Designed miniproteins, single chains. Designs and how they scored, part 10

Each design is a single chain, and the fold is of that chain. pLDDT is the mean over its residues in the fold that is shown.

## One batch from the design tools (miniprotein)

Design m318
Fold by ESMFold2-Fast:
Structure m318 (fold): chain A 106 residues (1-106)
Amino acid sequence: SAVDYLKKAIEALRAGRPEEAAQLANKAIEESTDPKLKTVAEFLKAVAYLLAGRFDEAMEIAKKILEKSDDPEIIKALNEVFKAYQEGDLERAREIAIELAEKVLK
């Protein structure tokens, strides 16, 4: 299920495997019929790409999220992740992504 893939993506991100997290987040996107869950999975995929050093791909996903979503929680989380990344705080960027994904799974 989309929920199971998102949980696995969170686990991969916690374990320092961002490439695996991105692949699992993509599976959550493909399986999801819930627009919020799908957008959060896209957000997690963007953060996974950031942590993998795939900056251009992460930015393209972030741009698409901002074009499609007016969700203030997701917009705030995106801004906080990119700020943390610019400050070199990769652990904070990871924490923000995991917190938002776990909140959607409650």
Scores: mean pLDDT 86

Design m319
Fold by ESMFold2-Fast:
Parts: C-alpha cells; structure tokens; sequence
Structure m319 (fold): chain A 87 residues (1-87)
C-alpha cells in the first residue's frame, strides 16, 4: 500500500492544483495535474516503481505551476521526493 505521507502530499497537491486551475480559467491543466498525481499513486500501488511515480508527480507539479498553483506544485514535488525515497 502507498505510504500515507505520499497519499496526503499527492491528494493536497492535486486539490490545490484543481482549485488554482478553476481560478485561472485553466481547468484542463488543473485536472491534468490531478490525473498525474493519481497516476503516480497508481504506479506506486501496482508496481512499486518510485522513480516512475516521481516522474508523474513532477509532471503534475509543472502543470500546477502553469496555472499559478504553487501550493499544488509544492505538494506534488513533496510526493515525488517521498516516492524516490521508496525506490
């Protein structure tokens, strides 16, 4: 099972990215960041591949930054850091 600290970081990052996307009128990018957060969590749950999960989380953080979602970007970067510690 994915560690709760990674789930929390990914969940908060995804939520903040979607909120920023709504406020910026860029919902598709906010949702894209959330889908990448889900992808990273799924990668860890089904394969245990922390490096692939971190790649998804970092891609989500980049989308979060494009909508001005620094909170979302920080959450997803933290999820990526923690996922790499599992590798």
Amino acid sequence: MVPEEILEAAREGARAAVEAGVKAGKLSKGVGAALLAIGGVAELEFTGDGERAARDFRAGAELAREVGGEEGARGLEEAARLALEQA
Scores: mean pLDDT 84

Design m320
Fold by ESMFold2-Fast:
Structure m320 (fold): chain A 83 residues (1-83)
Amino acid sequence: EEIREKLEKMTPEEMEKVLKRVEDINAQLEKARQELLEKYPDQPEFVDEVVEALRILVDVTHEDVRIYNEMLRRLKEELEKLK
């Protein structure tokens, strides 16, 4: 898998840069959520559904988000091994 191979070759500094870029993406999604809530304050369920759809789209289109998800998966596997 392309993302898995990339993660294995990444340095800690490169991983930190990916985390920062994912934080920036999360901030943009939160800003979009707030803008939608201002436009549709009586429909929070609709806003949550739209933001979740945007999150899914970002996950499939942004390599940094896919790398971040693979990092989280590996962290969970490591934590499970400690049990």
Scores: mean pLDDT 74

Design m321
Fold by ESMFold2-Fast:
Structure m321 (fold): chain A 91 residues (1-91)
Amino acid sequence: SEAVKELERLKEKALEAAERGDLETFERYLEEMLEIVKKVAESLPVTERIGVILRAIGHQLDALLAARRGDLEAFRRALEEMIELAKEALK
């Protein structure tokens, strides 16, 4: 899937930004990842779509909090969870 490939590319860029302490660039990539998940979820029934979007927002918050405390492992995990949401929405 093109969406999944783009999310994986954004994850790598977000990780690189976080590793160098560039939190502004990191936040921009997180916002782009969330928009891709929202677009992928548009194909789902309303109830499933709302569930996916709320879970994606939760993972975005987890990623932001992890980055703020310098927890690169929790940050990576949150980004991977957002990608898994997109993969499930595309099944």
Scores: mean pLDDT 86

Design m322
Fold by ESMFold2-Fast:
Structure m322 (fold): chain A 72 residues (1-72)
Amino acid sequence: MPLDEKEINESLAYMAYGASLASPDKPLETVEEAELDIKVWDFVIKNSTDEEIRKEAQKRKEEALKAKEELS
């Protein structure tokens, strides 16, 4: 059981966002890659308190959802 779930989850969301900014802009090539991206960005949306981070995460989640549909 996490001792401070909100703080841990917010930190993880921030790290995921930062890691994404450091990654090259690579197109999603498989349904599995798109599904993983959807899960990561959904986690960031749910656990970030920053409006700009949540807005960017929602945009990227929508792009991943669209990529999944095109790859299916």
Scores: mean pLDDT 73

Design m323
Fold by ESMFold2-Fast:
Structure m323 (fold): chain A 85 residues (1-85)
Amino acid sequence: PPPPSLEEVAEAVGRAAAENLVTDFERQGLKAEVVGVSGRARDGVATGTAQVRAEGKLYTLTVTMRRTADGRWEVTGLTVTETDV
């Protein structure tokens, strides 16, 4: 099959980060859900953005990744922002 697009890789990583956050909330007995995921890629850098809703708050996760010269992807940053809804 063809390799996934850079945007699909970024979206998948963002989704995985969001699902990990949901699992962490659920382990604490709290309800959480993934409400949005997107991916973007430009100039060898990919950015995955995901949103998680939990306990009246919206968490926005931004994962930044770069492609190495040998074709692998490396996570270079993760930011989590909390907003009241």
Scores: mean pLDDT 80

Design m324
Fold by ESMFold2-Fast:
Structure m324 (fold): chain A 58 residues (1-58)
Amino acid sequence: AVEIANAIATKTGATATDALNLINGLKSSLGVSIDGDTLITEASTLTGTQVKNLASAS
């Protein structure tokens, strides 16, 4: 999770904490393990502000 969060933070300009909160929120909502490569690919289309807002909603 931390490695995926750091990759998302790097690609989007979000903080690692915001990226980690987003990952944890998505994992909880889906009830399954999410593929890290898919998360990185999808999240790379988001801005840092969008990642922060989604993390706050989780």
Scores: mean pLDDT 66

Design m325
Fold by ESMFold2-Fast:
Structure m325 (fold): chain A 85 residues (1-85)
Amino acid sequence: MEKAMQIAIEAARKAAATAAPDLGEEFIARVEKTAQEALNKSLGEMLQAIARTGEELARRFAEEDVAVGRAVKQATYDALTAANK
């Protein structure tokens, strides 16, 4: 589980950095914080919280940068799909 979570966070980090380098570090910090909070709740809710947070962050940043929102959503979806295998 920890490995899958780390991959999801790293994928979101790379996607954000690629789409908006200057915005990326602040955006990545928010993604990491939300993922960390999800880890502290429960195992069953962990992946759901990341997916939901990814969607919510993507929507909020979509007005500023559609590419960043799309990249984060895709990276989160791919990571969750891999974790379910």
Scores: mean pLDDT 62

Design m326
Fold by ESMFold2-Fast:
Structure m326 (fold): chain A 109 residues (1-109)
Amino acid sequence: YDERLAQLPRPLQALVEAYEMMLNGASKEEIEQLAKDYHLSDELRDFILKAYEDYKKGKKSPYVEYLEILRKMVRGEISEEEAIKRLRELGLPKEFIIPLEQWYEEKKA
């Protein structure tokens, strides 16, 4: 798990860690601190906070599903190809998908 997580681009590592923290009952303040520690953009910070609010309400929003897909990929429960396919189906802005697609293509080469 940790080895696979470490191979991801740093912003995507932060997204997976934020979701693991949410699953373990982390507070909003702890999630905000994670975003600061990773020096995330405002867009990624806002993405994580939206996912946090939806998760706390029990909603399977595209933001929560995005984080769950990344987590399953890192855990080896789904392939990188399957993860990218599922992420494309969420209808999120391409900016959230391109970094993972680029990383995967570079990893295959």
Scores: mean pLDDT 81

Design m327
Fold by ESMFold2-Fast:
Structure m327 (fold): chain A 81 residues (1-81)
Amino acid sequence: SMEELIEIMEELLEENREKFSEKVLEVIEAVIKYLKENPDASLQEVMDFLSKLVKEKKLSKEDIDKLLRFWSKVHARYQAK
């Protein structure tokens, strides 16, 4: 569910907050806010929003790699249920 996805993202964000740059934190927090405001959003719409944020905030390759690892952990934890 969307509620479970948001919960997993918030948990993983708090567990890994110290590993992230300010830009990565802003992107993750913006995605969580988008999900809370758009509970009926499709996966494609969420991914399009994320892609737009990455481009607009001009994330470095290192920040993008950290964001991708974060998303991979979210996906793995969500699928384990």
Scores: mean pLDDT 82

Design m328
Fold by ESMFold2-Fast:
Structure m328 (fold): chain A 65 residues (1-65)
Amino acid sequence: SLAEAVKEQLRLGAKTFGVEITDEELEKIIESGAKSLQYAADNAEEYGLTPEQAENHRKSAEQLK
């Protein structure tokens, strides 16, 4: 899934810099990302997003749940 792919990339990035990320921290990062994407979709006009871009942000937020 998209969420699993993002988690794996974050784990690899952290390991590269000698930082240990807990599963709880990864979940919080993913939740924050999903909330940001949902907020952008819900406020598309403010961010200058097209309807298609807003829909893509909404779908990405849903996939990260």
Scores: mean pLDDT 79

Design m329
Fold by ESMFold2-Fast:
Structure m329 (fold): chain A 58 residues (1-58)
Amino acid sequence: GSAADQRSIGGAAGAGARAGGADEERSKLVGETAYQGMRQGPEAGARAAEAGVRAAGG
């Protein structure tokens, strides 16, 4: 439903960054990439999320 979709839009990017990876080395790479995005600020993160939603939505 819409509520779940809204959660997925924001949560998917956050979950991916927060969950990192199964492996420590991959977690470092993901962590660095996520950290770089955070460094850009919440606006950059929101923009990336919007781009992802647009690609998925159509």
Scores: mean pLDDT 52

Design m330
Fold by ESMFold2-Fast:
Structure m330 (fold): chain A 64 residues (1-64)
Amino acid sequence: MPRIDPDQLSPEQGVDLIVERTRRSLEELVSRSDDRDLAKRVYQGQLESLDQSRKQVLESIARS
């Protein structure tokens, strides 16, 4: 797919892009971690926090 300028994305697309990139980076780090049990626990919490924050931001945009 052609690369698009992040500044040209809608607010929803911009938030989704950032969250998706962060999620994939966290999953990759867990996969490469030597302490997988600790990494899974910490990153599971971070992934859930990310998802919750995304929902809150998108709801705020929708209510505006």
Scores: mean pLDDT 71

Design m331
Fold by ESMFold2-Fast:
Structure m331 (fold): chain A 87 residues (1-87)
Amino acid sequence: MEEAERTAEAIKAIVEGKPVDLSHLTEEERIIVEGVKKMLENRDKKEPTLEDLRFSYETSIALLKLEGVPEEEIERFKANFEKRLAA
């Protein structure tokens, strides 16, 4: 809960164009914030790149970890996402 709150504040700052101090974030929180920043930068683009898809993947995994989703479900998510990226 506390970790998700810090991440939400960082995301809000990015959306508002404010500087974000990443030094106080955990590795998972930093991945989420960086992933959201990349998604917002690419929101106005009509064609997302493969790199954009990779950032979405990393962000999703970090979010699942923050929510305390069981490792088995995270592994299923990874397998499903990797199949879609390989196609």
Scores: mean pLDDT 67

Design m332
Fold by ESMFold2-Fast:
Structure m332 (fold): chain A 100 residues (1-100)
Amino acid sequence: MEAERERLRREIAEALARREEAERHLEELGLSEQEKAVYRVLFEMLLALARGAIAGDFEAGLAAAEAVARERAAELGLAEADRERILAALERLRAQLAAA
C-alpha cells in the first residue's frame, strides 16, 4: 500500500512537470494546429484531474476538467467531434463515481 501510494504521488508530480515538456515537444514536432489543440486540451484536463486527486476532491477535479473541455476547447481549436467524445467520457466517469 505505502509503496503504491509513493509511486502514485511520484507519477502525479511527474505528470504535472511534463506539461512544460509536452509544450516544448509540440513546438519541436511541427504538429498541426488541430493536433496541438488536442494535446493542450488533454493536458489541461489531466492537470485539473491531478489537482483534484492531490487535494482529495476528485469530483472538483472532474468538474474542472469538464470546464476545460466545454470552455477552453473551442478557444484552443479542438474539433467538435473530439470535444463531444471527451465530454461523453467525463460524464460516464462521473456516473461511475456517483454509483460507487
Scores: mean pLDDT 70

Design m333
Fold by ESMFold2-Fast:
Structure m333 (fold): chain A 98 residues (1-98)
Amino acid sequence: MRYKLVIRVRALGDVRPGFLAYSVVKALIKKGALAVATTDPPVSVTVKAGETITITIDALSDKLSPEELKDAAIEGLKEAAKKMGVELEIESIEVEEL
C-alpha cells in the first residue's frame, strides 16, 4: 500500500526541518515502512520559534495501518524534539492512502 503523510508542526525553538524529516522517516522504517520526505521550509534552513514546518512523506507499507503510520510519525517527532532540546507543537497529521 502507498500512503501520503502531511505533517504540520510549529517550532517552539530553533529547529532544522531536515532533522525532523529524517527522524520521522527513521521511525517509519523501524516499523517496517519505506519512506521519503520533503520539507517546507527546505532542509537547508533553520526554522525559528513560532514558525510552521510542513513535512510531506511518501510511504510504502504492507503491514501498517494509517493510524500506525501516524503513531510512528509522532514517535519520530518526539525523538527529534528530545534530541534537539526543543518543544514542537503538532498542528496536524493527515494520512492519505494512494
Scores: mean pLDDT 81

Design m334
Fold by ESMFold2-Fast:
Structure m334 (fold): chain A 62 residues (1-62)
Amino acid sequence: SLADMLAQLEAARQETQARIEELRAQVAANPDDIRTQILLLFFQATLGSEEFLIERVRRKLA
């Protein structure tokens, strides 16, 4: 159901946010590590996609 999909997306968003916090700490510890910077950008883009999908599902449930 769309409600189950929303719950799954919200759980995925929380996981993505936790990973972003870890990666931000790693970038702060080693600002010259381009690999970690790229991973941070990837997860930030993933978070944006998850938030977009959550909003779309919420609109369909309303």
Scores: mean pLDDT 88

Design m335
Fold by ESMFold2-Fast:
Structure m335 (fold): chain A 59 residues (1-59)
Amino acid sequence: HMKKMTDEEKKELKERIRRLRESPQVSPEEAQRVNDWLESMSYEDQQELLKELIEEEKK
């Protein structure tokens, strides 16, 4: 089994994704880091993150 992300890492990743989504101009460094995190995550962690982002989006 892969190592799971910490709560702090998930919060940081969610904040970066939110900033990228809201910004008309994305920082290439931030986009690259977000992609790196997503590629490194297990499928289970990816689904959990997605569910949390969808939940926050509704608010």
Scores: mean pLDDT 68

Design m336
Fold by ESMFold2-Fast:
Structure m336 (fold): chain A 110 residues (1-110)
Amino acid sequence: LPSLEEILEEAEKLLELIKEAKEKFGSKFSKDIQELFNKLLDEAEKAYKEFKETGDLKSLEELIRKGYEVIILLRKASETIPEYSKELEEQAKKIEEQVEKLEKMYKELK
């Protein structure tokens, strides 16, 4: 089974990729997409913090769910910002690979 420390490292990497998306593309998003993205990032950070402090697998599951919701939002954004669509899809794929890795680790704990 993966250790708690290994899972926390992968969870932190997921959060870092989401923050990187905000830094690269946040200012390019419409106001509505910016508000949704910021809400998802805040919820992901809260889930990560709760998981780090408590080890509660429900918080890890919530973080994974927020990761998938971010992927959907970035792909939706790529349709509205065609000049950044390739870079947005590349970032979405990086987040998808990281969230799938974290989800695999989560399933091994159940």
Scores: mean pLDDT 87

Design m337
Fold by ESMFold2-Fast:
Structure m337 (fold): chain A 96 residues (1-96)
Amino acid sequence: MNPLLAKYIVEQDIKLLPEIEKYVDELMERAKAGDEEALQELKRISERFKVGAERYDKLAEQAEKDGDKETAELFRKASEIYRDLAERIEKGIKEA
């Protein structure tokens, strides 16, 4: 992958994180109140974040093989953020 494109994608994803976290928090409040649609949406978001983390892990492995350590570290950081968000959602659902 082009390193500039890789950096652009990660920066766009990170820039949207505060809005995504607010949306997740809103869905979590609704789910705790018994909103089944909110619960299903949280499950979909969690699954998408897990898939996103796996994709970033694969991109990081490819960048490492190509000798691009900076891009690999950037992708690993993005993968960790997505994994942490998925875990937070799953934990919140179990507690609801």
Scores: mean pLDDT 81

Design m338
Fold by ESMFold2-Fast:
Structure m338 (fold): chain A 100 residues (1-100)
Amino acid sequence: AMTVTVAKPEVPAGGDVPVTASGAPAGASYVLFAAGPASLSAEEAVRYGTGANLAPAADPRGEVRLVVPGEHGVAAAGVSAERPDEPLGFSEPVPVKVLA
């Protein structure tokens, strides 16, 4: 399964969270990182979340900017160039706390 790693479990509001992914599905050209409220699933965070970052699957790292204080989940999706609207797989969300 795909995994996302966050470099910081806690950031100030407006802070950037360095993120990396591993285990992207075969056929993925890109990894999409996104964050949403902690109540969302990985798929929901990718579809409805904010602070989205698109990285090549060959170098699956980026930053997600979180501006709203509270508990968030950061997730990643493997995406093909042929069907960018239909992700090949999702990571489990990783918790990140945004300080006021």
Scores: mean pLDDT 78

Design m339
Fold by ESMFold2-Fast:
Structure m339 (fold): chain A 64 residues (1-64)
Amino acid sequence: GPAGEKAARAAIEAAEAGDAAGAASGMWQHYLVGGVTEEAARKGIAAARAGDAAAAKEYIQSGL
């Protein structure tokens, strides 16, 4: 839904900017609104923290 899409977009933008904390926070919010599975959220957060914005985007988008 719209809240999940907004959280997902914010997480992607944070990951692209190198903001691992912002990416992790946005991904966690996306999970809390039912946008992604727990496994996808964990993998997306790990990818964002590693600086892999492309992998992070794929996990975030898997719930859209």
Scores: mean pLDDT 71

Design m340
Fold by ESMFold2-Fast:
Structure m340 (fold): chain A 81 residues (1-81)
Amino acid sequence: MPSPLERMLALAEAVAQQAAADFPDQTAALAEINALLRELRRLAEEYRATGDPAARERALQVFNRLMRLVAALKREGAARA
């Protein structure tokens, strides 16, 4: 069974992929989303290796930032339609 952190990573990957498909011209925002996704993957791997709750807390913060950025990108795209 995937852990809650593994589910967050899967969701983050799915929304990042969808943002890239929907907003291919938003290169700067997509680059930041991809950087956050890489950081989330690294923190998820750290948590799997160590069980450190600090790594889990940092992963949650990165996940929340990624989700806010995707939401802002969608709002901006809708406003320009």
Scores: mean pLDDT 81

Design m341
Fold by ESMFold2-Fast:
Structure m341 (fold): chain A 80 residues (1-80)
Amino acid sequence: SSLEEVAKEFLEELKKAKGDEKEIARIGRQLVAATAGGASNREEALENAEKVFEYLKKLGADEKDLEAVRKVVLELLETL
């Protein structure tokens, strides 16, 4: 699925970020753009983001990096 391909791209971005707050915020914004672009409402965007996070976990993404990006994504989606 397209969300799995998105997750593969974000995995590489997270590895390069190495916990940098500015890069984590950038990745979070890009993730919102990727998941909201195909969504009809905020709830669907959240569901798409959750699917991407599930794929990232399966691909072996670092849990601390995932939680940092999750916080950014949730804050951004609350303002939509």
Scores: mean pLDDT 80

Design m342
Fold by ESMFold2-Fast:
Structure m342 (fold): chain A 72 residues (1-72)
Amino acid sequence: DINGSLKQEVEEGIEAIERGVFNTISTNTKWSSLSDDELKEIYKKQSEEIRKAIKEAGITDSIEKSLLALEL
């Protein structure tokens, strides 16, 4: 049972979190010397941790599918 409004709110929230994580990584001076491929690898790893935490919180399969669509 999919609530379209709830799904949109969750997707927007996850996008905001992913943007925050990516911005933190890209602005961190420690990683300024890394290649784009290395930065993408770090971002992907952080995104996976966020998705795992959300799944462990007992979120529905429809929301999980939406999170998978946010793959880098």
Scores: mean pLDDT 57

Design m343
Fold by ESMFold2-Fast:
Structure m343 (fold): chain A 87 residues (1-87)
Amino acid sequence: SFEEFLRKVEELLKEELKKVEDEAVKKRIEGLIEQARKYLEEGKIEEAMKALLAAVTLLLTYLDRQGKLEEAERLMKEINEIGKESK
C-alpha cells in the first residue's frame, strides 16, 4: 500500500536526516514528509506521492552536492526495494 511505502520511506529518511548537518535542508525534507502525510489523510494520493518524491529528490541533491554519490545511489536502491515490498 502507499501508506506502508510512505511509512517505510519516512523511517529511512529520518535515519539519513540524522547525518544531515544543514538544518534548513533537514527542515525542508521534514516539511515535505508532513505534507505527504497530510495529502494522504485527504485521500490525495497523487499529491502525496509528489511531495514524497520531492523530499527524496532534495535529499539526493544534498548528498550529491556533498560529494556523497555512493550514499545517494544506496539510498535510491533502498527506496526502490521498499517500493517492491510495499505492493
Scores: mean pLDDT 81

Design m344
Fold by ESMFold2-Fast:
Order: C-alpha cells, then sequence, then structure tokens
Structure m344 (fold): chain A 80 residues (1-80)
C-alpha cells in the first residue's frame, strides 16, 4: 500500500540521518519520526508538512547521506 511504502521510505531516511553527527540531522530525524506517527494515524496533510520541513533543514547540510535521505523523503511525499 502507499502508506506502508511511505513508512518504509521514512524509515530509510532515518537510518541515513542517524549516521550524521549534526544538530540539523538530529532535528530532521525528529521531524521525520513525528511524520511517521502522523502517517500511521492517517493525518497525511500534517505528516507532509513535517516531511517538507525536514527537507528544508537537510538543505542546509552538505552531505551525500543528507541528499539521499531527502530523495527518500520526496518519494514519501508523492505517496501521501
Amino acid sequence: SPREKAIELLRKAIELLSQLDSPEATEAMRLVERAGVLVTLGRYDEAKKLIEEAIKVLDTIDSPLAQEAKEYLRKALELL
């Protein structure tokens, strides 16, 4: 289902971000974790806003891991 696929993409983003030692990556992870909870509750519009905010935070990080995490987050947005 689109919901299960979105949750898996959010999980993959969290795994990549957990490898970064930065306050910005930590904040993005917290936003993505909150978005995942909102997805399980069917609150998709609120989840999308948090995912978009996480992408914005990650735009400040010059890292291949952050770029890959952003791609997973963008794919999750397309499914919600």
Scores: mean pLDDT 89

Design m345
Fold by ESMFold2-Fast:
Order: structure tokens, then C-alpha cells, then sequence
Structure m345 (fold): chain A 100 residues (1-100)
């Protein structure tokens, strides 16, 4: 259980970092293309969904509402979503560099 909670906390932290980085890129690059802005908005939405789901999974696990096995399954799904969001932010930053 403790290892799953630690992994959920790490995922929440990574999600927050994705949201912060994407918002910073939007704020610093108001002239970015609509495609780049859409990618960053999508990355923020995905990361926020992961944060919300991870917090819910953590609460449900601590209250015995879900099994550790179910928590690990959801953790895996959320990890894939967050990797997609991280990749979109990296790609958006690269696209911004080419537009300048």
C-alpha cells in the first residue's frame, strides 16, 4: 500500500509540473499558432484529469473502497495519460522555437 501511495503522490506532482510548464509556455508565447495553443490546452486538461483521478484513487485506497490491485491498474492508465501530456508539452515547445 505505502508504495502505491508514494507512486500516486509522485504522479500528482508530475501532473502539477506539466500544468505549470504548459501555462508558462502559453503566457510567454501569446503569438504561438492555434495548433500549439490547442496542444498545450489539451496537455493541461489531461494533466488536470490525472491529478484529480490520482487524488481520488489515493482517497479510495486509504478508505478501503478499492483494492491495491485496482489502484495499481488505475495508476498504470494515469501514467500513460501523463506521458502523453508531457510529450505534447515537449512537442509544443519545439514548435514554438521553429515559429520564432
Amino acid sequence: MDKIIKNLDALIQRGQEVVERARQLLDENPDASPEVKAMLDNAIALAQDVIKRAEQVKEDLLNGKISPEEAERQLTIMQFKLIAAETDVDLAEKMIRKEK
Scores: mean pLDDT 87

Design m346
Fold by ESMFold2-Fast:
Structure m346 (fold): chain A 85 residues (1-85)
Amino acid sequence: SNQDMQNQIQDQIQRIQDIANQSGDSDIISHADNTISIANRSIIRGQQFQQQGDDDRSQQIYQNAIDIVDNSIQRINDMIQQRQS
């Protein structure tokens, strides 16, 4: 459901925020902040299309946000691994 997708994005936002805070790395924090901004904007946009009755477009926006945050988490994990090496 669209609510499940929104909840998934919020969970991903919490996860990326926790990873960034634990890293203490300014580049990682900056990357996470940018990703969180994109995700929050996508939630608002998706909700607007839901209000207009365009569930297909809303779902597409939420799925794109999920993919963006997931890719960003992977990139941040790679950055952390390089920092720890």
Scores: mean pLDDT 88

Design m347
Fold by ESMFold2-Fast:
Structure m347 (fold): chain A 78 residues (1-78)
Amino acid sequence: MTEEERKKAYDEFLKKKLGISLEEAERNIDDPEVLLALAEFDRKLGDKGRAKTLYRQALLVDPNNEKAKKLLEEIEKE
């Protein structure tokens, strides 16, 4: 998958999952829900490295995000 194809796939996934475009997500990149949605998409593609990075970023923004903690623990055990 090219970076261009990945951006289009992110845009479609975000619209389906959160009702926002990728451009709106880029303006709200400090929102842990946006980071978790992108990480979920990367995990579904099998890109565990990118998913882990996004989960860690979500925890940097919101250290008490239980969903991010759980998802990071699950993916690290895979």
Scores: mean pLDDT 77

Design m348
Fold by ESMFold2-Fast:
Structure m348 (fold): chain A 82 residues (1-82)
Amino acid sequence: DDLTKYTKELIDEINELSRLGEEAEKLGDQELADRAAQAAGDALQKLTEGLMLGSSKLVKDAAEEARRKAREIRERLEERLK
């Protein structure tokens, strides 16, 4: 069902944000690491809220937002490796 699908997508994005934060920390970019941690925390909070409300839309929107933030952090991280 849609709620299960979007929950999986959001969890995948939370895990990606966590991984990106670890990579940023290894490069000494604490600001980027903090951004990734904050984005993961925000996504987890929205996941909890969406599940409590039974709202597939809230979870879907949170997954899309987390994916966008992960993309931005990944692009920033790639610039650090140039």
Scores: mean pLDDT 87

Design m349
Fold by ESMFold2-Fast:
Structure m349 (fold): chain A 81 residues (1-81)
Amino acid sequence: KLDELLKQASDLDNLIANNKYVPSKETLEKLEEAQKLEEEGKYDEAIKLYRETAEKNKDNEADKNFATLAALQVEIEKLKS
């Protein structure tokens, strides 16, 4: 539901900003791969890659939260279309 996704994205954005999280180089590379999928219009594949990146990095708060926020942002954009 859009309202729930917007709240989750806002909460994560605030958490990242307050803690000044910096994602790892490996996570940044995966986020770039997913962004390439978004540019190609492959939104579901991009969301999947962001979610997989978050799950693989679940023990790293910075990497997990950046990947999760990216996935939420794509899901929100898809629902607005």
Scores: mean pLDDT 82

Design m350
Fold by ESMFold2-Fast:
Structure m350 (fold): chain A 95 residues (1-95)
Amino acid sequence: SNAETLAQLRLLATMVQLAIQDIENGKDIEKLREGMRKALEELLERHADNPLVVAAARRILEVVERAPDMSREELIAELRRVHDEILAQIRALEA
């Protein structure tokens, strides 16, 4: 349903926003990656039938997996782009 899709996209947007804050506050990036990977894999399993949620979750997971090859500044910029993409998708579904 659109309501369920919106709820999951809002959860994903919140996850990305909190990750950006945690990185800016100097938290351990590897522990953050481990937690995000676990949460995203669990979400992908639970919502495998929802292509919009799957696409958003996979987009975040791609950034999380590439994070060791990025500077802190590049990682924050990439997560901000993903956050903006998810917020735009939420706005489009609410219209």
Scores: mean pLDDT 89

Design m351
Fold by ESMFold2-Fast:
Structure m351 (fold): chain A 85 residues (1-85)
Amino acid sequence: ASVSCSVLDPLTILFEVSGKVDEETKKKITNCIKTFLEEELDYTPTKQLLDALTDVVIKKIKEKKSTKVVITKEDISKFISKFSK
């Protein structure tokens, strides 16, 4: 499988996933989320937050039956709140 990610704006990241979601695909999604949080939001994520956000991306791909998924700052903020306390 292949993964690409594009920052549409500082609050939004687009994921494009081709083929089956395997462990390498999950690692690429997690790395894209980590880079987005660190570079666009100046936030260092925990492993728990990264795993949760990766699961959200995978779930959105499955639910929409689409290879293109958008993650917003609102999605990220919900998980930050959950894993901060």
Scores: mean pLDDT 70

Design m352
Fold by ESMFold2-Fast:
Structure m352 (fold): chain A 79 residues (1-79)
Amino acid sequence: LSSESWAKIAGVVIRALSIEPVPGSTKLSPENPAKQELVNGLIEIAEKEGLLEVAERLRKLSEQDFTILELLNTIETAL
């Protein structure tokens, strides 16, 4: 994972938190608009960078409640 890819990921997280500010350890409910923005933005980055395993794991994670920390760990683990 390049520093450029991490910067893009950080940008998506910051943007989502501007919609609904939550602690990184707090689970995002299905009703939270930040959840959809995080998932869609990160999947788009993963697909554009050719990280298909990351994109697939993010799609699976999107079907459940997750924390921002769990999201970032999922990306790191899939690399």
Scores: mean pLDDT 71

